# Designed miniproteins, single chains, continued (4), part 8

Each design is a single chain, and the fold is of that chain. pLDDT is the mean over its residues in the fold that is shown.

## One batch from the design tools (miniprotein)

Design m12247
Fold by ESMFold2-Fast:
Structure m12247 (fold): chain A 119 residues (1-119)
Amino acid sequence: SLLELLKKAVETYKKMVEAFLNAEDGDTFEKIYNEFLKLVEEIARELEKTDNKEIYDAAKSLIDARKQLETLRDAYRKAVAEGSPDAAALRAQYNAAERTFHANLVKLVKLLEEEIKKA
């Protein structure tokens, strides 16, 4: 059900935060993080044809912010490997995109928690 999907997404987010705070290995963190993002994509698909545009838009915004981070990460890694003077500017853009991603993540999780409480 949609409600079970929302609950699973919030629980996975909490596990992701716990893994980060407990300094778990990067592979463990990335597995939980990727599971969370897959759940966000499933939420967006389920809500696409519904009147719940606020959660749909928040989920889509997070997916788009993730794609931007991956693009900037790959560009930064390439710049560092090639000794490019652009590396510093790309790092600054990545840091700005990380702040945007974090804000979108917090917004989405709050909306999911509020929707769960209404059910």
Scores: mean pLDDT 85

Design m12248
Fold by ESMFold2-Fast:
Structure m12248 (fold): chain A 87 residues (1-87)
Amino acid sequence: SLEEVQRLARETLLRLYEAKSHEEALEIVEEFLERLKEIDPEFAERVEKMVKRLKERWEKNPEMSVEEFAEQLEVGLAVILGEIEAE
């Protein structure tokens, strides 16, 4: 349900804010993805593509801070969620 997706997204965003490493931020989003695949596979595919692109950017810019990395994940999730919520 959309309500369940919204709840999971909010929980994920809060956890991302507290992430202490890039690896922890990725683990948080990967846990979200596994749960999301059962609820909304289309949303999950969009998130997976966003995460893949961000990983590639981080590999090319290893100086990217944990805060910047988490912020990009947060913004990406918020944009995708907004697209799903649009009528």
Scores: mean pLDDT 79

Design m12249
Fold by ESMFold2-Fast:
Structure m12249 (fold): chain A 105 residues (1-105)
Amino acid sequence: SHSTIKIVAVHLLIVGLVTWARIRGDKELEELMLQIGKLTSQFVNRLDNRDFDGAQDILKQIQILSQQIVQLVSEKNPDDTQLVQQDLSNILALLNQIFNDAKSN
């Protein structure tokens, strides 16, 4: 299904970000990237239970955390800021599409 492909794409982006932080030895960034992964799993679980309000609240948490991560990366690794911002933006875009697809069905 289209939703399954989008979920896989989100997981691959998160794995990439976690790996990037690990290779750099930045434990704080690694923990924040892992938190995006945990929130994504909770988001999918809320959608599976048709808890759209709960899913939307988690999506807002991911958005806020993504903004915090981008700010932190801009301070620590400015050359990588655009790459990390793009990957986080792609995650949010895919999650919003998954949310809208689930709500429409």
Scores: mean pLDDT 89

Design m12250
Fold by ESMFold2-Fast:
Structure m12250 (fold): chain A 93 residues (1-93)
Amino acid sequence: MTTLDLLRSHSPIYHGKPLTVDHETELLIGDVPPEYQGIVDTMKAVTGGEANARGVGVGFVHSMLVANERGEDVKKLMMEALKKHPELKLTPL
């Protein structure tokens, strides 16, 4: 099964662990593994919390987790995503 198949058929599996997302707010919910906490905190900080994270669906969260694994600047990537999606509101850090 490819990463694309996982994103289409199920919540993304990151390092063999399923991720749960609230379908209305599209935020991660439930028990967040410690290795994901840093990127989740960054995502919440950049988007300004639950209301401003609407539209950051399962695929976007998975992409940010993969970018973090690669050592990429997740904050920069999220700011670039905001420029492409002006419906997302950035809250100052």
Scores: mean pLDDT 50

Design m12251
Fold by ESMFold2-Fast:
Structure m12251 (fold): chain A 94 residues (1-94)
Amino acid sequence: SFVDEVLALLLRARHAADAGDLETAAALLEQIIAMFRELAPDDEEVQALVEELRRLVAELRASTDPAERARLMDRIAELVGRIVRRIVARLQEE
């Protein structure tokens, strides 16, 4: 399932971020972004949320503190959840 694939990547990204492997965390989050773009390429609201997600990923890459990384991952997870809910709602209407 799309939801299961996104959740698996998100959990792997959180694990990488907790380990201080920010390049792996960012790469996994970029895979999630690519899936969102493939599933909702013409959705302006999804595009805006993806842009916010990209900003948070850039902040994660620049982070130097484990507590900051944990807070950023929580914000990323919340935003990913919002995008997933929007895409799922659209797929149910189509």
Scores: mean pLDDT 86

Design m12252
Fold by ESMFold2-Fast:
Structure m12252 (fold): chain A 98 residues (1-98)
Amino acid sequence: ALEEAIKRLEEALERARAAGDPLAVTVLETALELLKEAKKLVEQGKVEEALLKLEIAEGILGIGLGTARRFGASPEALEALELALEAVREAKAALEAA
């Protein structure tokens, strides 16, 4: 789940770069770094700390998506942010169930 979410965010980041949206790129790069930190924490058995990193990533993506919609971001940039947010939510739910 978490490795799958990292892959989906990397794909979303490439889409945002192709769309030429600096806000979407910055938001996705920040969320991706938080997911990579969460993966390291899971590997150390620090599941609660990893969940906190995923919660922060979800918050940043949610704010970023709301801002992108308000300022008229491209459909491609919006889709990238929406896919990234869904991937983080799925990873968080999977970790909470484990």
Scores: mean pLDDT 87

Design m12253
Fold by ESMFold2-Fast:
Structure m12253 (fold): chain A 72 residues (1-72)
Amino acid sequence: TKEENIKKAQELLEKGKSQKQLGEASYQASRTLEQLGDTEGSQVNQQRGDELQQKGDQLEQQGQQLLQQTLS
C-alpha cells in the first residue's frame, strides 16, 4: 500500500507536469498570435494555458499531498 501510494503520487506529479508543459505551449502560441495581430486567437490560447496550468497545479498538489500522507 505504501509503494502503491508512492507510485500513484508519482503518476499524479508526472501528469501535472505534462499539463503545465501543454499550458506553457498554449501561452507561447498566445504570444505569437498577439505579435501577428490575432488578439482573439491570443486570448483563446491564453485561456487554454490558464486552464491547463490550473489542472497541472491540482494534479501536483494531489500528488504531493498523497506523498505527505503516505510518509507521515
Scores: mean pLDDT 89

Design m12254
Fold by ESMFold2-Fast:
Structure m12254 (fold): chain A 83 residues (1-83)
Amino acid sequence: MTPLQRIEAKVSLARMYVSLAKKYLEQGDYETAIELAKKALELVEEAEEEMERNGIEDPELREELEEVRKEAEEIIRKAEEKL
């Protein structure tokens, strides 16, 4: 895969983990929600590192990564408030 394709795959996986984390948050499984949201953040960090390493300047992709990060952090915050 190209670097861009790998980054896009990581973004898709991060979104999947955020969706799963939200589902577990709604079901009251706060510990699992936190774990899944943290996995999403890890994928976002890996994607950002790959962008920097490969000199990829894509403002729209950076905005999408920021949105995923924000959602994951919000899930962690809400879940921690319930513990």
Scores: mean pLDDT 86

Design m12255
Fold by ESMFold2-Fast:
Structure m12255 (fold): chain A 87 residues (1-87)
Amino acid sequence: MKENLKNLLENLIYVAKELKNESALKLAEELLSKLNNGEELSEEELIQLSFEVDVADGLVSIMKAVGMASDELLEKAETAYKLAKKL
């Protein structure tokens, strides 16, 4: 599941940058760095990641409703959300 977790984090980094969500961006970059260094993520880090993905999904849904979300933002947010639900 390391590849799915990296894919989740890369998609979340894109979404966090588009949303200007610095907390989600910092978390996703830190966790991706840990995985790239061969470290495992703690249960607490996975819980924090799931929370930030849920927040990002909610914000992207609002942006979609007001016509402010690009197709790429919608696709990457959906990918991150689906992968997070498989954790």
Scores: mean pLDDT 85

Design m12256
Fold by ESMFold2-Fast:
Structure m12256 (fold): chain A 118 residues (1-118)
Amino acid sequence: MITLEELKELRERMLKADTPQEILDIASELVSKLKRSENPTPEQLKAAIEMLLEALEKAVERGYPDDVIDALTGLLIYAVNLAKKKYPDDPEIQKFVEEALKKAEELTGREIKVAPLP
């Protein structure tokens, strides 16, 4: 199960990352840890989504390649869908993920299409 302490460590690593590959590796590790968690808390999901938004913002600001932006966006969409699936009746989580998707669209200038998780 992913902890808030593990999320903090991953965030510090992401803030220090200077290459597209380092950011992708850290973001992928984060999402892999979320996938292996049986019951991630709302706080863990919010922290993970915020961290993925920070990674996406850093990639856009640094002019990283479209493939990197697309990969980070895909990881964010997965985390958003996981939050929607785990907490469908939580209005705070639903509002948070909608605001996160809007921010990602504003950062990338792209339309984000969210498919439901199988």
Scores: mean pLDDT 81

Design m12257
Fold by ESMFold2-Fast:
Structure m12257 (fold): chain A 79 residues (1-79)
Amino acid sequence: MTLTITLRTSSEAVLEEAKRTARALEEEGVLKSLKVYPDGTIELTLDLDYEATKVSAALIRVSALTVEGAEIVDIKIED
């Protein structure tokens, strides 16, 4: 099972923070894919079948990006 969260930001600083967050999640093994578009759209795909503690921490980190100015434009769960 995967969770894809799509974020949008017009702030270069927030975009760079999102990229740093994604790199950390990739190193931890919870991130399956990252797509960054030139318009400031970011797609993060997480493995929900991964370690529950790491998945929970990843969701908290992604949620923190909305406090910094990123907008959640889509959330989908796929098997």
Scores: mean pLDDT 80

Design m12258
Fold by ESMFold2-Fast:
Structure m12258 (fold): chain A 93 residues (1-93)
Amino acid sequence: EEKVINAAKELARLAKSDLPLEQQREEVRKILEKYGLSPATVPEALLLVADKIDPETLAAVFNLLRQLGLTTPDAEERLRAYLESQGLEIAPP
């Protein structure tokens, strides 16, 4: 739980960096490995702790994962519904 929250904070900082997408992809892999997370499960892990993550941080992570092809339509819809409930508007898919 705390590991997912800390991973989300690092991923959000990475999402705001000027690094090329290929380098961001490698850094995402390192962050997930550091916190014992799998690329296949990270969207679901974020959903489980969404209420404990700053909505802006969660939105930044969501955008990064989308760019890397690490989200699913189901996970994106659930994250979107949560962020909209917090007063954040997300662009449609």
Scores: mean pLDDT 76

Design m12259
Fold by ESMFold2-Fast:
Structure m12259 (fold): chain A 99 residues (1-99)
Amino acid sequence: SMMEEERKKRFKELEKKEEQELAEMARNSDPQQIAEYTKTLLKSLDNQIEYAKAHGASPEVIKLLEEAKEKIRENADDLLKRLEIWRKTIEEIAKIRKG
């Protein structure tokens, strides 16, 4: 639906903006800011996993979210790789849910 497509578009726009901001921070090496962003992202992933489980999402979607969380945790110091993992995960979920 158009509303669903608009939400996907807005999410991708936020991802692009966050990617630019995190790339700039990675160059400037603020460890406290990096740690706070990582904490926020992991909490967001936890909330998304709980939401998916509560609303009967497919096991494949839940698996992708859990895998993304672990990959992000393992790559917390590599902000660009972390963003790439998250972006790919959202794209895969979108394909499962809406093609």
Scores: mean pLDDT 72

Design m12260
Fold by ESMFold2-Fast:
Structure m12260 (fold): chain A 81 residues (1-81)
Amino acid sequence: NAKEAQQLAAREVALVIRFIGLELDYERTTDPAQRAALLAEMERIVKELREIEKKMPKDSQPETKRLVDWAEERLARLRAA
C-alpha cells in the first residue's frame, strides 16, 4: 500500500526531527528532572521508530533500521554523559 508507506515515511521524518530537537534541549539544560523527561521522550521516539521499521516494506526496512540504530546510539551517549 503506497499511501501507507508514504504516511510511515512522513512519520519517520517527523520523529527524527523531533529527536534532534530533544537532543538539543537536553544539551542546553542542567536541570536533572528536565533531562530525565527529555530522555524518556527520546526513548518513546526510538520505540515508535522500531514499530515503523516492522511496518515498512522489506526493501525500505534497512534504511529505517539505520535511523533506529542512529537514535539508539545517540540516546546511549546522552545517558553515559
Scores: mean pLDDT 87

Design m12261
Fold by ESMFold2-Fast:
Structure m12261 (fold): chain A 66 residues (1-66)
Amino acid sequence: SAAEEQAKRAQALADLAAGAAEHTYGEALSVEVLSVGKTSGEALVETVAGRFLVTVNGTTVTVEPV
């Protein structure tokens, strides 16, 4: 179903965002998915070092402190 596909995309984005933030900023404590598209999305990741906005656009991933 469309809802199952959307949930899978949101989970994939959450996993990607957590990994991207963790690579530089340490253990991810929480992830909030803000938006999810087929090849794009935004998530807020809280790590032991603070909070970060992770933005995905195609192959580009950016992590910025908030």
Scores: mean pLDDT 84

Design m12262
Fold by ESMFold2-Fast:
Structure m12262 (fold): chain A 101 residues (1-101)
Amino acid sequence: DAARRAELRELAAAGLEAMAAQYEAVGDPAAARLRELAERARAGDPEAVKFGLLAYSMTMDDGEAALAFAREGLAWVDGLEGPLSDEELAAVGERFEAWLA
């Protein structure tokens, strides 16, 4: 459990850092906010971890594996028994998009 928590935090931070690099490449000031969010994910902020895991899933080449990773990882952060539904996952994505705006 503790090992899984540490793993998810680090993957979330990696996803946010990858997204920050893309935003920095186009001169978007959101890059600095994304790096701050990565530090919050490492510290265990649940919303930051969920946004980061979603960001990490977007770096994956296999879309099926990416969807499974996001649904399972985000559900685990919220203490849910099963993976997120497509609607639940979309709701997190919508919140992340709103945060980026």
Scores: mean pLDDT 86

Design m12263
Fold by ESMFold2-Fast:
Structure m12263 (fold): chain A 70 residues (1-70)
Amino acid sequence: PVELPQITKEEAEHFGVPFEIADEVVRLPDGSELTVYEAAALLRTYEQVNHPEAPEIRAAVEEARARAAA
């Protein structure tokens, strides 16, 4: 077990996530739940390697950002 530190504003902004929603949970198409920050970090990794699931994760992150903007 690894203790994860709290998400910092700098870390959230590095992945393009507003700090206020960085620790909010999003549901992925497979039913798994990640924080917006974790989903954005995973998305960056997946896009870097051209992973086929990147578009699905991007959709989840964009949905969370849209909720924050509304």
Scores: mean pLDDT 71

Design m12264
Fold by ESMFold2-Fast:
Structure m12264 (fold): chain A 95 residues (1-95)
Amino acid sequence: SLSPAARAGLQQVRDLIDDAIRAIELGDLEGAIKNLQSAIELVQQLQRQGLLSPAQAQELISLLQQAIEAIKAGDLDEAIRYLQRAKQRVDDLLA
């Protein structure tokens, strides 16, 4: 099982992903990108603190970056699919 610090950090990442999905649904694409950039920064901080492995951090960052690129391309359905995959990876780590 995860340390309490790792669990708290991953729950914050999950919340930022949920906020990004909600922002997309409301048409707030700038807000969605901001939330995803914050999630990427938090994942990088968790990796630097040794709370996530490099492989776990890279997978999450890759999915979040792909979601940002999909938003910028106007492919909002694809963006939501990447975010749902990222959320599932976070949930797997929290289990």
Scores: mean pLDDT 92

Design m12265
Fold by ESMFold2-Fast:
Structure m12265 (fold): chain A 90 residues (1-90)
Amino acid sequence: SLEEELKLFIEVLEEARKLLKENIKKPGRELTPEEKLEFGEELFLILVNSKSVEETRKKLEELLKKYSLPPEVRKELAKGIDETLEILKK
């Protein structure tokens, strides 16, 4: 149902936010503009195609290892998810 799909999407976003916040203090490197676009595309596909919270966590952990995001980028992404969750929970 639409309600079950929305609930899953909210849970997926909450897990992604949790993982980003858990890793916010870890060192990273500056990404090229091309790597930023690739990261954004891969993140979007994880969020829309994940069928469970566990799948989301696994795929996002792999993505964060691949790109080694700097703390400020992780913080900005977590904020974007917070804002999206506020809209979805209204």
Scores: mean pLDDT 78

Design m12266
Fold by ESMFold2-Fast:
Structure m12266 (fold): chain A 94 residues (1-94)
Amino acid sequence: DREEKLEKLRELFLEFSKYVINEDWEKALEVLLEMAKISEGGEEEKVREEFEEIKNDPEKKELLKRYAKRIVELYENGKLEELSDALAKLAEEA
């Protein structure tokens, strides 16, 4: 069920976002790879390469941290529906 997958991805994205904010890049990558496994059509190796590129680029790293903070804010404010919509839109654009 797509809704069950989105709920699981939402939970993992919160976990990923918390690790990114704390600069725990090793744990962030583990969660990101788990998300890729749940999503159909994602190549794990490509996700790993893109994450390493972001981690090594200070500007991209700051952008990722800003997105991570926004995701945490949406959870803290109970805007789970808006978060689910945002995740669905990101999956569509990817």
Scores: mean pLDDT 73

Design m12267
Fold by ESMFold2-Fast:
Structure m12267 (fold): chain A 74 residues (1-74)
Amino acid sequence: SSLLEEAKKEMEELFEKAKEAIEKGDEKQYQRYLDEILRKFLEAADRLSDEETEELAKFMQEKGKELNEFIKKV
């Protein structure tokens, strides 16, 4: 689905921006990107099938785990 692919791309970009913000010590910008990721997920879930929403949720969990591992190293 093009909607699923777009949502994954948008979330990937937001996770990268969150990573950059934490590297710079910008905790406010970091939190804003996390809030935006959650908002984008909810907006996408309203338009996606249950199966696509589960796939997007798994993608988000994998990216969140990667971000948490990154934070431990900073």
Scores: mean pLDDT 85

Design m12268
Fold by ESMFold2-Fast:
Structure m12268 (fold): chain A 71 residues (1-71)
Amino acid sequence: SELLEKLKEAILSGDGEAVDRYGTLLILQVAAGRLDPQEAIETIEEALKEAKDPEIKKAAESLLRVLRSML
């Protein structure tokens, strides 16, 4: 998914505004049944292993909590 790629890049680059934007779009796509929440969770978990910014890690963890509630 291009959206997952962009979110991963935002997490790895420390772009908080992009994490918020693509994270919101991701939740909407999952809610609409257009994207698998498990695939999204796995992608974000992998990006978090390499994430450097503590605020970005916090934002990504919040996104993971929302996505896990949709399983």
Scores: mean pLDDT 86

Design m12269
Fold by ESMFold2-Fast:
Structure m12269 (fold): chain A 60 residues (1-60)
Amino acid sequence: IFDRLLEEHSLNPFLASRTFGKALQLVKEGIRDASELSRRLGLSRSLAQEILDYFRRKGL
């Protein structure tokens, strides 16, 4: 998943890490919809779905 965030942020690891942290916070706040996560983070719905699937596999 982090490789996908690196691609979205032109391989900028600081921006990718920041986006990942914000995504984790939003998922902990109860966001489970890829479209909503996409809107909040400014990412594609496809990447937002991958983020949600990643956290679901980790027990979130």
Scores: mean pLDDT 75

Design m12270
Fold by ESMFold2-Fast:
Structure m12270 (fold): chain A 115 residues (1-115)
Amino acid sequence: ANGVIRILTDNEKDKEILEKHVEELLSKHPNMDILVAGSGFDVDLVLRLIHAYAELAPDAKILIRVNESEENKKLVKEFIEEVGEPDIVFEVESSEFEDKADEEIAKLLEKLAEE
């Protein structure tokens, strides 16, 4: 089955950058289902986090949420209705995103190195 990557952000430039990379991500990880919702995040860190999750759990449904807003809640609900409940959830405020994403990536890379 083909995976689904959906990017829901109010920053049009960040959306364009993420969407440009989605084809490359799907070519490496064809079975991943990923939702990225929010704003005020580092696009490169989001991409690194997605790659790390996809390597560890290529068939998992992954939700990355930065700053919970009413718009993001609606779009998350619509995504869940389309693909089902997420297996992995990363939720954080934008002010803590860089530190928490770096910590999560380090943990995921440690697990990959143990295999």
Scores: mean pLDDT 72

Design m12271
Fold by ESMFold2-Fast:
Structure m12271 (fold): chain A 79 residues (1-79)
Amino acid sequence: SKEEVEKLLEEFEKEVEKILEEAKKTGDIAAAVKRFNELLAKTAKRFDSLKPSEEQRKEFEERVTEIVKKFTKELKELE
């Protein structure tokens, strides 16, 4: 459902923010990258289990791509 997809995206964004906050406190970029990749894989599997429409899949992929870009940029600024 649309509500399940939106909840999944909200949870994903909150977890990404948590990973970034921990990276800023510890300076451990490698740990942040590992956690982010694990979260991304888990989120993708959960999204596929919802059997999204082709339109929902494109929207999800675009939003995830933007989150990935922002995460990568934030980590580079910590180096």
Scores: mean pLDDT 83

Design m12272
Fold by ESMFold2-Fast:
Structure m12272 (fold): chain A 73 residues (1-73)
Amino acid sequence: SIEDLPEEVAEDAYRAALGSLEKAEKYFKEGKVNQAAAYTTAAMILASLLRDMGHEERADEILKRVRELEKKA
C-alpha cells in the first residue's frame, strides 16, 4: 500500500511538490502560463500521493498554494 511506504518517500514527495510550486511561480511571473500549468499539475499529483500516504495536512498545504498561484495569474 502507498500508506506503507517509508516516511523518507513522503518527505521527498513534499520537497518535489515545493520545488514544482517554485517553478510554477517563476513561470507565472514570466508570463509562461503553459509551463506554469505543467508545474502546478505536478504539484497537484504529488499532493495526491501525499494524501494517499496519510500526509493530509501537507497535501492540503500544497493544494492551497496551487490555488493562490492560479488566482494571481
Scores: mean pLDDT 85

Design m12273
Fold by ESMFold2-Fast:
Structure m12273 (fold): chain A 60 residues (1-60)
Amino acid sequence: SASKIEAVELAALAEAEEILGPLSQEERDRLVAIAREVARANPDASVAELARKAVELFLA
């Protein structure tokens, strides 16, 4: 659902900023794109699991 995708986006951004500090607009846009793809590909996973996976892919 759109609400779940938005929750994953917000959780991923919060987690990445806790690790790296403030993100640039380009970094935010990239992480949001990754979070959306991960959320759509894994509809049964929790928001926390999807956010963690998105951040792991972003840092790779």
Scores: mean pLDDT 86

Design m12274
Fold by ESMFold2-Fast:
Structure m12274 (fold): chain A 74 residues (1-74)
Amino acid sequence: MEERSKRLQEALDAAVDAWEQEILNEIQRLIKEGKVDEANELLKRLQSADRDERVRLIWEYILDRAFERRKKRL
């Protein structure tokens, strides 16, 4: 049974890496668009986040993005 926990942990780590890259890509886009303040804030949050905080930040980012799109028009 503990094998499932290990598999889930590996899958979660892989997912976190993928979403972390997505956030980094977003930061680069903000910089290119001249939104340096927003990019700097997001980068600071990512850098100061502990392991658990990183997962929370990624989750918050996913939810915020999905919610913003739905907020415009359902």
Scores: mean pLDDT 65

Design m12275
Fold by ESMFold2-Fast:
Structure m12275 (fold): chain A 110 residues (1-110)
Amino acid sequence: MKEEAEELLKKAEEEIRKGFSYLNNGDYDKAIEEFKKAVELAEKALELGHPDAQRVLGRAYMLLGLAYYKKGKYDEAIKAFERAVEAMRGVDPELAEKAEQFLKEIKEKK
């Protein structure tokens, strides 16, 4: 793969790690910022043809959805989980199903 695509994906995974730290600390706003950066980086890596980019993108959207949910931003959480399902459906059907389960749970609690 192109060196640029690989570097972008590595940065996306770094932002995911940072987002996890903020999420665990209860700093949902900073977690959202880092996961949004991860989404942007993974999308660019996907456009450049990185074979792992779609999986990382799906994971970033799933975590973004969770961070929005924790902050009570349910509409944004729903949109993020829907994007996670789309990204993972052809790559990891099991993770896509997990994202769908979170989506149904959010809708069920309303």
Scores: mean pLDDT 84

Design m12276
Fold by ESMFold2-Fast:
Structure m12276 (fold): chain A 86 residues (1-86)
Amino acid sequence: MELEKKRQELLDKAAEEIGTILREAGVPDEAIDAIVESVRKGDLARATRILAEHREYISPEALARLNEILDKLVRELTKLDAEIKK
């Protein structure tokens, strides 16, 4: 139960950070909402696909920040999944 709550907390935090970067980049609100919702639901494949469709709005600096957030999220989710299997 605590691990499931921690997983959702990680997803929510990443979604908020990603949403902020995308708003600063000028990505359309509909796309930001779809990406944020996908991250909150743990559908990282959908989030990454929508991000790729809006790449024109994303500077190399913003892309680097997004990749850092996603890499950290995947790493932390992998650690939680390992603890659940113990």
Scores: mean pLDDT 81

Design m12277
Fold by ESMFold2-Fast:
Structure m12277 (fold): chain A 71 residues (1-71)
Amino acid sequence: SKVLEEFIKKYNLPTDGEKVRYYSEDTPPLVVALDVIRDLSLGYSIETAENALKIHGEKLERIIKLIVEKS
């Protein structure tokens, strides 16, 4: 998604990781956004972020957009 592309670009997040993680639907979207930053930096793949957006959808997209705009 465009939101994810801008998020990765703004924070210079690595996208070459190979590990995959799934976040629970019960995890608050802000916590998921922060965990994605951490986990991509620790060698988790872009698929980890894509899976997070599939589960949390619009709520996570809004949080990511706010983080990108604030920082």
Scores: mean pLDDT 81

Design m12278
Fold by ESMFold2-Fast:
Structure m12278 (fold): chain A 91 residues (1-91)
Amino acid sequence: MTNLREAIKKEIAQLPEEVKKELIEIFSKVAHSTDKDELVEALRKALEIARKNGATVLAQAIEDMLTVAKEMHPLVLALFIRELLKLIEEA
């Protein structure tokens, strides 16, 4: 939701540029993918990066998505990844 998007954007703005670039590269590679396994792996990698850098709100959002990922269509996961990519690019 909008409140969560603002919290994530502020959190990402505090991350080092190298961390932002890593997240952009991970998400950009799978933003056009329809393979559920590739999308889930990208989210898992992003989750580890978020946790290591103390991005708690971003980590929670990714964890919540991963929890329901098994029940979701790959296109829904791709939309979520594209939304995160936009937030990182704007931050």
Scores: mean pLDDT 83

Design m12279
Fold by ESMFold2-Fast:
Structure m12279 (fold): chain A 78 residues (1-78)
Amino acid sequence: SETLARANELVREAMEGIKNGEISLEDAIKRVEEALRLAQQDPDPVLRGVSVRDLTEFLEKLKKAKNVEEAKKIIEEM
């Protein structure tokens, strides 16, 4: 779906941006929050459930990170 494709793009941008030091932790969190919002709109209940679960877990881990270095480690361990 276009909604999940955009959600995946936002997650990729957040992950790559953190890994490359190109975005702040706050900007990465905002991208993942938008990805979660889009995933919640997917018409397929199975794909929606899996995407929402995975994105919620990722978002919680990012919000617990104290800095970009901790966020990068979280991403590299995924």
Scores: mean pLDDT 83

